Designed miniproteins, single chains, continued (3). Designs and how they scored, part 66

Each design is a single chain, and the fold is of that chain. pLDDT is the mean over its residues in the fold that is shown.

## One batch from the design tools (miniprotein)

Design m10415
Fold by ESMFold2-Fast:
Structure m10415 (fold): chain A 94 residues (1-94)
Amino acid sequence: SAEAAAEAAADRAHLQALLERIDEIEANKEETEKEIRERAKELGLDPEKVLKEFELALETQREILEIYLNEPDRERALERARRLAEEVEKKLEE
């Protein structure tokens, strides 16, 4: 239907924005990791712990993007993506 086509186009635009965000993060990943490690060491924090949280966030983003790319059913894709985001957020809040 026209409504389904419009929703698919909106989802595609959102996926494109996410891909651009991931590209930006990847392009700056090495510099960001260096900065995180340097600041963590200066503060007496464990740089591996803070990097682990950053990597978990990136992995979650990729997993959500993969769901949208492989699952054309918008309702199912949104539900699965939301569930994954919520689970990861709860793990990070511990």
Scores: mean pLDDT 76

Design m10416
Fold by ESMFold2-Fast:
Structure m10416 (fold): chain A 60 residues (1-60)
Amino acid sequence: DRLELEVRLSLLLMKAEIYKRAGDYEGAARALEEAARVYEELGDLERARELRREAEELRA
């Protein structure tokens, strides 16, 4: 369901931001990976790729 996926995406992006502010870059990277999967389900492969890249940068 598109609305459910959009709500889930919003919550995951907020979760990633909270983790980044707390200095938990591993937690933030995991939240961004989950958000990328939601973008893939929505058919937005470009945004999914961007979030996966950001997650990799946080783990570097």
Scores: mean pLDDT 86

Design m10417
Fold by ESMFold2-Fast:
Structure m10417 (fold): chain A 56 residues (1-56)
Amino acid sequence: SDEEKVTQLIIEAIKLLKEGKFKSVDEAVEYVRSKLDPETFEKYEKLIRDTIEGNL
């Protein structure tokens, strides 16, 4: 499902951010955006950003 895909991408983005592969939450969010279609990203954008920020 889209929800499962979004969840897996958030987990991966948080891991990469903690490993220093991204400089900021914005870069981690852009990584997730690049892996999703625009409609799915728009639907989940707030959840993606809030979850990444909340797990730093």
Scores: mean pLDDT 86

Design m10418
Fold by ESMFold2-Fast:
Structure m10418 (fold): chain A 77 residues (1-77)
Amino acid sequence: DRERARAILREAAERLREVAREAEKAGDFSTAQRLLEGAEYLEELAGDPRVGVAIAEQVARRAEETVEEARKRIEEL
């Protein structure tokens, strides 16, 4: 379902933007910029009707790994 795939990707993009704001508050502007670029990439994929749920879920899992890594890095500051 293309609608489900788009929802998954947009949700993942919003999670990346949320953590980017956390990184900015912690003073890690390079991590924030990278996360925002990732969110833009996910929004672009959400616009492609050929992207199915399986690809969307795979990409969203990778985005969640990026979120966890970024939060761990911020906590170590």
Scores: mean pLDDT 84

Design m10419
Fold by ESMFold2-Fast:
Structure m10419 (fold): chain A 62 residues (1-62)
Amino acid sequence: EERLKEVKEKLRERLEPRAAKMSEEQVQELADRLLKLLEEFEKMSEEELLERAEEILAEVEA
């Protein structure tokens, strides 16, 4: 649980400045997709989670 909290904070720090430039619709889509990714947290490493989160962010930004 502490690790999940730490990962969430790292994700927020990396993604927040980019999300601030997104539309409300894009932010909601990003939040939904990241929430689904976090549900799979136990099946992947922190490094894999962050990499997949950046991929999702890039897709939403497109």
Scores: mean pLDDT 73

Design m10420
Fold by ESMFold2-Fast:
Structure m10420 (fold): chain A 68 residues (1-68)
Amino acid sequence: MKLIAVVYARTEEQARRAGELVLEEGHADEVITLTGMSREEAMELGRALGKETGAQVQVVDVEALEAS
């Protein structure tokens, strides 16, 4: 089963760096980076993508990860 990570952040650079890290660590097979949207919009896009493709989708909030 294909695993897709939807990575969203405040800036494209932040999202790109986090996406690269996710791929490098082997946490996902594919990464989609998003900027300028809310957590709710990113979650909804992730659900729609999973339903349409049949892939497992994880939504990653870069700000929430950095707060840990």
Scores: mean pLDDT 75

Design m10421
Fold by ESMFold2-Fast:
Structure m10421 (fold): chain A 65 residues (1-65)
Amino acid sequence: MKDIEDKIKQLEDMGKTDLAKKIRDLIEKGKYDEAEKLAVEEAEKSDDETATVLEQLAFLIHQQK
C-alpha cells in the first residue's frame, strides 16, 4: 500500500496528476484489476520515463490481488 502511494505521488510530480488521481480512485474503491489495466494501457502510450513508473505501479497493484 505505501509503495503504491509513493508511485502515485511520483506520477503527480511528473505532471500526470489526472492519471494519478484516476488510479488512486480505483484503488480506494478496491478495483485493483481496473487500476492495473489502466496503468498498463497508459504505459504503452507514454514516454519511457512515465512508462517505467506506470509498469512499476501496475506490478505493485498486481501484488495486492
Scores: mean pLDDT 82

Design m10423
Fold by ESMFold2-Fast:
Structure m10423 (fold): chain A 56 residues (1-56)
Amino acid sequence: KEKEIEETREELVKRAQAIGDEIVEKGPDEEVGKAALAEFQKAMEEAGKKIKELKE
């Protein structure tokens, strides 16, 4: 369970980096920024749920 929690954290970090890279590649754009923020929020919420389930 500890291993799975750590893996979930690493996956969240990797997704955050990928989102950042995509923003850099597409350039500064309001729509790109909004989409990235929404995707990151979803990733955080999903990771939080997984970690909570893995704890108990």
Scores: mean pLDDT 74

Design m10424
Fold by ESMFold2-Fast:
Structure m10424 (fold): chain A 92 residues (1-92)
Amino acid sequence: SAADLVREGYRAYLEGDYEKAVELFEQAIKEAPDSPGLAELWLMLAKAYYKLGDYEKAIEYFRKAMDIAEQRGDKETLEEARKLLEEVEKKS
């Protein structure tokens, strides 16, 4: 299920397996594009790309997370994505 992919993606991220986290979060987004947690999934995908040093993908997906979070009123995800986007833009 998409929920299992999200859980496994978080585990991979916490274990430092960012390539696996990317794969699992991309699959979760594909399986549940209308998920209530969609903005957070894009945020986690962006964070994983940031850890991999792919700053272009990280910036793209932080912006995607912000857009969805704003549309859905997810203030927590919006604030976190904004802060991390500013950090990545300073390093890229």
Scores: mean pLDDT 87

Design m10425
Fold by ESMFold2-Fast:
Structure m10425 (fold): chain A 78 residues (1-78)
Amino acid sequence: SDKELAEKYLEKAKENAELAKEKAKEGNIREAVIYEASATVQAIGLIALGDKEGADKVLELAQEAAKVIEEAKRKKKE
């Protein structure tokens, strides 16, 4: 069912957004960007499955991760 698929997508997307923040804080910028991109793609999938609220929440988390990634990039480049 689309609802079950949306619930799985939402859970994975949230995990990916949190992993993006974690990897950025560790200085693993490449992995952080990959996890952020994955969360964003999952948010698009949620929209397609009718979970606009879930998609909005994931995009908010991905944007938060993006800010952490930007800070980590600035520190890495010195």
Scores: mean pLDDT 83

Design m10426
Fold by ESMFold2-Fast:
Structure m10426 (fold): chain A 82 residues (1-82)
Amino acid sequence: MKALLSVTIEADSPEEAERAAKQAEAVMRATPGTLEVRSIVDPELNRATVQGVFESEEAAREAAARIQAALDHPVRTVVTPL
C-alpha cells in the first residue's frame, strides 16, 4: 500500500528553511521506493513542508527516520497510508 510522508521543518531563518527542505528532499529521493517529492518553503514563517509519495508505508517510515537523524532543526513527520 502506498503512503504519503509529510515533513514540517521549523528553522531560524528563511535560508535555513530552504537548506533543510533540500536536505529532506535529498533524503527522500535517496530512499528506495520513493515515487514523488514536493516541497514548499514559507520564508516569512521560516518553515518548510516536504511531502513524498512512497511505494509502501515501510519506505515512508524509513525516509522519516533518516530525515529526523539528518536534520538539526525541529522536524515533525507524519506517515499517511494511501
Scores: mean pLDDT 83

Design m10427
Fold by ESMFold2-Fast:
Structure m10427 (fold): chain A 70 residues (1-70)
Amino acid sequence: PSPEEIAKAAEEAALAVPGVTKATATARVEDGRTRLVLNVEAENDEALIAAVRAGVAAARRALGLPDPPP
């Protein structure tokens, strides 16, 4: 997948979490490694944690990786 697809998957997953007010993501490939930056603003810590988990899981799925354990 493209870096843009990875970033969009993470961003959409984070924004889908209730209580998230803003989410933006950028991804790029450097030296054979995928770099992802995810910025999230949320109404509370629970929404923030859920959004980060959702975004990371979506990015991992886009890369063909398994979901992280709970």
Scores: mean pLDDT 77

Design m10428
Fold by ESMFold2-Fast:
Structure m10428 (fold): chain A 62 residues (1-62)
Amino acid sequence: GSAGEAGRAAGEAGLRGDAEAGARAAQKMHNTSPEYARRGGEAAARGRGSGGAGAAQFGLGD
């Protein structure tokens, strides 16, 4: 659904290290699902640090 699509975008932004895109996608997810918004934010932050974690989390449930 919509939450999964937003999560995928946030994960991809995290992999690229684009904090602005990741933050915006996470905020949009907050309106859809608080749980997905929280995980999106965590994945984006971890993606910036590790470069790979975000995609794995957002690959789930699509």
Scores: mean pLDDT 57

Design m10429
Fold by ESMFold2-Fast:
Structure m10429 (fold): chain A 84 residues (1-84)
Amino acid sequence: MRALLSVRVRTAPGAAAAVGARVRAVLEATPGVLEVDVVVHGDTVSVRALFESMEAARAAAEAVRAALAADPAVTSASITVQPV
C-alpha cells in the first residue's frame, strides 16, 4: 500500500531554503520514494512525498525528524504519514 508523507516546517528567517534542500535530500535518498515536492514560502517549508509502502514512508519520517531535530534553525515541525 502506497503512503503519503507530509512535512511542514517553520524556520528562523533566511533558513527555509537550506532546510527545504536538506529535507529533499533525505527523502530522495530513502529507498521506495516515488515523488518529492518541496515548497518554500517565506520562513515555511511544505513537503509532500509519495512512497511505495508505509514502511518506506515511516523510515523517511524518522530520518526527516532526526535531521530537523539536529537543525537549530527549525522552530517547529509537523510530520504525518498516511496510506493512499
Scores: mean pLDDT 85

Design m10430
Fold by ESMFold2-Fast:
Structure m10430 (fold): chain A 64 residues (1-64)
Amino acid sequence: ALEEIERLAREAAEAERAGDLERAIALYQKAKEVASQHPDDPFFQTMVALLDQRIAELRARLAA
């Protein structure tokens, strides 16, 4: 689970650097989905919140 989230987040960050915001959003959404499978784990709940914030920021940039 953690390794999967780290891989997806790394790919998302690479997409962000390349300017591919749509791909970055999709990868962060996949990472959030994996983290959301652990609802009673405070570590994964914090991760979900951070991913939600990043997705919102990227969506705002895409809409601008």
Scores: mean pLDDT 81

Design m10431
Fold by ESMFold2-Fast:
Structure m10431 (fold): chain A 79 residues (1-79)
Amino acid sequence: ADDLLAAGNALLAAKQYTEAAAAYIAAGDAYLNTLKDYTKAATAYNNAGNAFKNAGQAAKALAAYDKATAAYNNALAAQ
């Protein structure tokens, strides 16, 4: 998860927005499903949304933001 987040950050710095978004989605999925770190999952999905937006992929950006919102709601519910 942290390695995927670091890869996403490096790809974003290189302006490889589509690849950065894919790495951030993979990081978010790992945080959500394996680590149960809902706050880090929400952050990773939000970063994916921003990367898709920069790539001009509005529909994928919205889908990533929806995943971020869902993960954030899980974080709030987890107490």
Scores: mean pLDDT 80

Design m10432
Fold by ESMFold2-Fast:
Structure m10432 (fold): chain A 83 residues (1-83)
Amino acid sequence: MKQYHQSYLDTVYYTIENGEIPPSPSGWDIPSLGHGRIRQVGADVEDIDPTASDEEIKEIEKKNSEILRNDKKLQEILKTYGY
């Protein structure tokens, strides 16, 4: 699966809300640091520090799970448009 930059996500959702075909994920660059495009599952997930408390680890795991779930939903939406 692929992870998408937030600016691309915002554009996709805006386009769908207006009843238009969202842009292809190909060609979207990361506007910060000049990285170019990120196409990785979980690119925005936070690494778990092994020295962190059990409570902190659970908070990070919860946030990471939500990020991955949102990525999967976006991919399902894009599939409806042949992407």
Scores: mean pLDDT 56

Design m10433
Fold by ESMFold2-Fast:
Structure m10433 (fold): chain A 55 residues (1-55)
Amino acid sequence: VKEALNTPLKTADPEELKARMEELADLLGLSEAEKERLRKLFEEDPGAVFAELVR
């Protein structure tokens, strides 16, 4: 493919990013307030949320 369809699926699939966020939040034992903040941030900038989760 010429347009480089090899773009990272992690950022191309917002639904997968959201599912990963939920899994990580549960695994980390985040409070419900933190989870809600992540959901809100995800609506605005899913990439930023992902970066914060891996910090």
Scores: mean pLDDT 65

Design m10435
Fold by ESMFold2-Fast:
Structure m10435 (fold): chain A 60 residues (1-60)
Amino acid sequence: AMTLEEALAEVERRVAELDVDDTKGILQFVNELVERVTDPEALDEIFRHLRELIERKKAA
């Protein structure tokens, strides 16, 4: 299982290298997070952070 801190660090690391036009790659990563993070509250925070980083990178 992945902790919230580990998941947030992994999200930031992955988004930096991620092709924001790769919708399938993004969905695969989201599904991996769902499998590794069991706490729904932590998962909600992780998804909010992921979405914000992707939107910021896409806009830049």
Scores: mean pLDDT 77

Design m10436
Fold by ESMFold2-Fast:
Structure m10436 (fold): chain A 60 residues (1-60)
Amino acid sequence: SLRERGEAYRERGEEAARAGDLEAAIRHYQKAGVLFALAGDDEAAAEAGRRARELAERLR
C-alpha cells in the first residue's frame, strides 16, 4: 500500500540520518511525505516534511 511504502521510506530516512547522510535522509523523508499524503495520512505527511526541512537547514 502507499502507507506501507511511506513507512519504508521514513525508515530509510531515519537510517540515513543516523549514518550522517543528510542528503539521502532528506530525499527519503520527502518521498515518505508524498506517499503519506497520497495515502490520506496528512499527519504522517506533515511530520515527514518537517523532518526533511529540519535536515535541509543543517546542510546550509
Scores: mean pLDDT 88

Design m10437
Fold by ESMFold2-Fast:
Structure m10437 (fold): chain A 70 residues (1-70)
Amino acid sequence: ALELLREASEAGEAGNYEEARRHALEAYRVSTDPRLRAGALLGVAESLRKLGQDEEAERYAAEARALLAA
């Protein structure tokens, strides 16, 4: 999970937002820690915003907020 989040961060810094989204989503799928899962979903949301997919990004951000509130 941490390695996938690092790869997502590196892809985002390089401007490769689709790759960043893919790595962040995989980090979410393999993690069982709610805080790490929330971080991964926020990474997906940020990548989607950079790709112009604001409505989809807000859905992932809302899911992350729900995980942090629980």
Scores: mean pLDDT 79

Design m10438
Fold by ESMFold2-Fast:
Structure m10438 (fold): chain A 80 residues (1-80)
Amino acid sequence: LREAILGLVLHGDASAVEPVLEALRHDPDPAVRARAARTLGLAAKLVGERGVEPLREALSDPDPRVRAAAREALEHLASL
């Protein structure tokens, strides 16, 4: 996840979108899922519509930090 976050946010690497989406959906650590959601929001222009469905699913996450991060990320995607 850390390398995928760096690739997506710092280098604009579109191939890093998939690992971040996998972390958002499947990582057992809610801190990692929340970080993935924030990363998708920060890279909203690169992520585009690919992030919409996974972030909407994350609005139902059991951890409130993940839900908050997903909501903020969706606001960034909607403002494009």
Scores: mean pLDDT 77

Design m10439
Fold by ESMFold2-Fast:
Structure m10439 (fold): chain A 86 residues (1-86)
Amino acid sequence: KEELIREARRELERAAEALAAGDLEAALEHLLRAARLFEEAGAYGLAAAAYREAARLAEELGDRELAEELREKAEEYLEKAREKYA
């Protein structure tokens, strides 16, 4: 699953580049791809962090429904991450 984590990190780098350029929509799309890849890799803490950041961008873009869904996913994966190491 190391390839999934590498792809996810590349997506995080693209999200950071989009944020630096002020492209919130592109940053959101890259964060969602990163979150999905971390999710598939079982990297739940990283998936939670990516979903939380994506929710923040969705809120800034005015997409309240998406922001709420992404916050729920972030909480879900944060709980999974805590259980794995508790």
Scores: mean pLDDT 85

Design m10440
Fold by ESMFold2-Fast:
Structure m10440 (fold): chain A 67 residues (1-67)
Amino acid sequence: SELEKKVEELFEKADEAISQGNLDEARKLIDEAGEVADKIPDKKKRREFSLRITALRLRLVGAEIER
């Protein structure tokens, strides 16, 4: 679906942003991915994407607190 494709594209961009140290951009991309994922009508797919979003947010928080 278009929504699933958009979430996947946002995941790829967020992962790249985290890898490059662009943490503010990564946060915005993850937030947008969450908003798009919430619109997915398939409950199983929504749960799968929600778990992946949670994993990305944990990675982002880990990167933000590194010194």
Scores: mean pLDDT 84

Design m10441
Fold by ESMFold2-Fast:
Structure m10441 (fold): chain A 65 residues (1-65)
Amino acid sequence: MEKVEKAKEALEKGDLVTAAKEVSSTGVPEAERLALLAIIHYYEGDYEAAREAVEKAIEVAEKAA
């Protein structure tokens, strides 16, 4: 989960470009990836895209259980 940690660190620093790049890397679980994308969209002020990403993250997490 190293790439997930890097994406979270980038978000904490406000580096949305690096966060998006790390989230798009291979090896990130799909549910976690979608959740991080939702946070990125929220910080960008795109609340509609953030809401859609959260909904997809929940759907993927339910399927993975």
Scores: mean pLDDT 74

Design m10442
Fold by ESMFold2-Fast:
Structure m10442 (fold): chain A 112 residues (1-112)
Amino acid sequence: LEEELKKNPNNAEALLKLGKFYYSRGDYDKAIEYFKKAIELSGEDNAEAYRLLAEAYFNKGDYDKAIEAVKKIIELEGEDNPYAYSLLAQIYEKKGDTEKAKELSEKVNKLK
């Protein structure tokens, strides 16, 4: 994978794969770095990269940045996205915003 990135340094897909590798090892800081670089190369319309970025921030405990990444997913894929609202509900629950988490969970049930 690092060899793939060396051969294709401007390949957003290779950067996402490398980020996923670090994510799987619990190295969320490196995962975030590579996901951000993939977003820069893909022109910021890469919903998959924002999904991975949101999950990495969430697992790192950076809930505010995780929320920002989820909002980007909603902007790119539309508001009828049960995955995005489900993740957002989990993030608000971890922040202690139980009322907002409940509201978002009810929205997920309404969508799917």
Scores: mean pLDDT 79

Design m10443
Fold by ESMFold2-Fast:
Structure m10443 (fold): chain A 92 residues (1-92)
Amino acid sequence: EEKKKELLKKAAEHFRQAAEALRNGDIETAQKHFLEALKLLDEAKDYVSREVLHAAIAAGIDVTGASAGFLSPEQAAETVRHAAELLEKEAK
């Protein structure tokens, strides 16, 4: 329980920092935090709901789109923030 909550909390914190970086137009910093969140989710994979996994996949698509110029960083930030909110809920 405690290890699961710690991993989910840290992943959510990194997703929130990625979303903040995207809102500031700092795509490079956003990608670093997003990758760190994914590493933490991989460690917690047996504890994560399908809803969180779907949100993380959608966030990855949007972060990639923003980096390639096909999507606004603001829209990508909202998708990443949603993933953070779901993780925070599961960490409780």
Scores: mean pLDDT 84

Design m10444
Fold by ESMFold2-Fast:
Structure m10444 (fold): chain A 74 residues (1-74)
Amino acid sequence: SHAEAEELGLKAAELAREASRLLEEGRYDQALKKAQEAIKLAEEAIKLDPRNSLARAALYGAKEVKEKAEEKLK
């Protein structure tokens, strides 16, 4: 439902912000885990409501954090 998508989008956005903070702190393993969680919730929200701009923004932000964290862990 739209309300479920909004709830998931909000949670994804919060996790994406936490992942970004952890990345800035050099906590790459934790940043990666939070980014992956944010991606999962954002994708679920978009599946329920493709127009959810918050979920789409969270997905892009979390994917950026995931890529940067993975690069640092190589």
Scores: mean pLDDT 88

Design m10445
Fold by ESMFold2-Fast:
Structure m10445 (fold): chain A 78 residues (1-78)
Amino acid sequence: RIEEYEERLKKDPNDALAWAELGGEYYKRGEEEKAAEYFKKALELDPRNVAARTGLRELGKTNPELAKELEEIDAKHA
């Protein structure tokens, strides 16, 4: 499904849902760095995107830097 979301983003790079779904696919593959990058892009476009917030929160449990970045996003948009 990665190719499907990548094609959507080529047509509309502001599709926050596609960024979040792409992050989820990389998370399932164990590619945590790419997953975090794509979740962060989704949150940049839509700070309230539930899938991206949940994914980045889960990644933050094993990576304190990502937990800190999510906390900063939440503080900015609270």
Scores: mean pLDDT 78

Design m10446
Fold by ESMFold2-Fast:
Structure m10446 (fold): chain A 94 residues (1-94)
Amino acid sequence: MAKELVELDPESAVNWQLAGNIYMEQKKYEEAIEYYEKAIELEPSAVLYNNLGKAYLEQKKYEEAIEYYKKALELEPKHVEAQENLKKAEELLK
């Protein structure tokens, strides 16, 4: 269960990220966002910003998704998944 991962090691950004991924699979996007944001507070990464963008995209919050994909690319300009996701979100917003 997602909550058990963060209870076992609340200082592990990876465990917060994994819990967020579980919520994404369950289509619980608001919970996924909360857990990804906590992971970012511990250790920001391009992967976490990209995952946060995907959660917003699934909620059809395209402007927020674009913002987080851009943050992922600020940390890692060659992050292929974030580049592709940014393009998709921008096309959906237009």
Scores: mean pLDDT 85

Design m10447
Fold by ESMFold2-Fast:
Structure m10447 (fold): chain A 74 residues (1-74)
Amino acid sequence: MMSPEELREEARRLREEKRRFNLEGTRKIQEVLRSGSGKEGEEKAKEIREETSRKSRELDEKARELLRLGEEVE
């Protein structure tokens, strides 16, 4: 089993991955909005935002679960 320290370090890595993924998603949205005009750009930006949000939530859930496991091992 992972130690509480290992669980916290893994949760930290997932948080960093989430931050990187959110940053990349924001950059993609900005690029689409700059290059696209009208509804096409807005729909593509919405799609990217929804995908980024979903992935970000998955990473958050995993990090939260790892932190909970670390707390329970006390």
Scores: mean pLDDT 77

Design m10448
Fold by ESMFold2-Fast:
Structure m10448 (fold): chain A 57 residues (1-57)
Amino acid sequence: RPLEVLKQMAGDLGASQEELDAARTLEEAQRLLGREVSKQDDAARAAASARLEAMMA
């Protein structure tokens, strides 16, 4: 059941229900998960920068 696991992970990271319903293959689910992981990495970098600025202020 790798497709269901990948969809669950993508949904947990913020993928919309429409995007989850559209992902019908393992490759589509993997691409969707990859997109959401990239968004989380961007958020983590932004949080680290804000924290550094706060410590220097």
Scores: mean pLDDT 74

Design m10449
Fold by ESMFold2-Fast:
Structure m10449 (fold): chain A 105 residues (1-105)
Amino acid sequence: VAERARALAEAIRRQLAVAETLLAGATEEQRPTLERAIELLREALRLAEEAAETGDAELLVRAMELAGEAAQLLDQAYRGEPADEEAARAAGRAAGRVAAERLAA
């Protein structure tokens, strides 16, 4: 758990840098979606760092859920698509399930 949580935290930090760069050049239509994605990535980073310290698999699964939701929102914004928050949450839940299965193996 701790090694995987550290790897996730590093990946999230890289995604945050990309998201912040996209936000700087964003249209008015893209900005709310990018801001929401950044908010989710910051929360995911906090949970991933906590999971790295505690070894808590549930925190790692939650971090993966939030990171997956953020990734879907970033993809939508990058493609100029309207924000689909339900699809983003569904993608997050799928990422969390995959993380839980890998941690159980």
Scores: mean pLDDT 79

Design m10450
Fold by ESMFold2-Fast:
Structure m10450 (fold): chain A 98 residues (1-98)
Amino acid sequence: SAEIDEKVAEIKKLFDEAYEKMKTATPEQQRKLAEELGKKVEEITGDPELAERVRAVMIEMARLREKLSDEEFDKAYQTLKDALIRDVRARLERKRAE
């Protein structure tokens, strides 16, 4: 679906933009970025549960950044991002089928 593809692309863009901002953000700013990203995902998808999942993933990425090397962190980010985008697409496709 073109509509689903456009929504997934917009969410990917928002996720990447939030990730880049989090690289230089304080813990307080990281929390605000996670909340803002979650809100935008809820606006795009109409899914509060998915929005909370997005917030949780962003908070986990901030935690991992403090513990991992740059290489390990990039790999973890790609893994978390791919998993989240698959979940987003699956949820949008299920809602369309209903």
Scores: mean pLDDT 80

Design m10451
Fold by ESMFold2-Fast:
Parts: structure tokens; C-alpha cells; sequence
Structure m10451 (fold): chain A 66 residues (1-66)
């Protein structure tokens, strides 16, 4: 379960990086935000798990937007 959450976060973070480079940060935030929300609903993630995924995605986006 914890490992699955890490993997989901990693996959979404990678996609977020690509979106920032292609579409810019604002558009990437809209697109990836939808995917994060869908994963939270689908897997009934806890607030803590959702926070971990969100933090990883934001970290990745900030890394490539510099």
C-alpha cells in the first residue's frame, strides 16, 4: 500500500514534469491536479497519502520550472 502510493506519486510527478516543460506550470497544474484527484477518489486515499502524492508532484514541478 505505502509502496503503491510512492509509485503513483512517482508516475504522476514524471508526467507533471513533462507537462510543465510542454504546456507551462499553470496548465500542468490543472491537468495533473485532475489526475491526482481521480487517484484519490479511485483508491480512497487518506489525507496523509494524498498529501504525500501532492508533495511529490509539486516538488517535481518546481524542479523543472526553475
Amino acid sequence: SKELIEKIGEELAKEAKELVLKEGKEKAEEEIGKKVLEEIKKNKLTDEEASEITAKVLQAMNEVSK
Scores: mean pLDDT 80

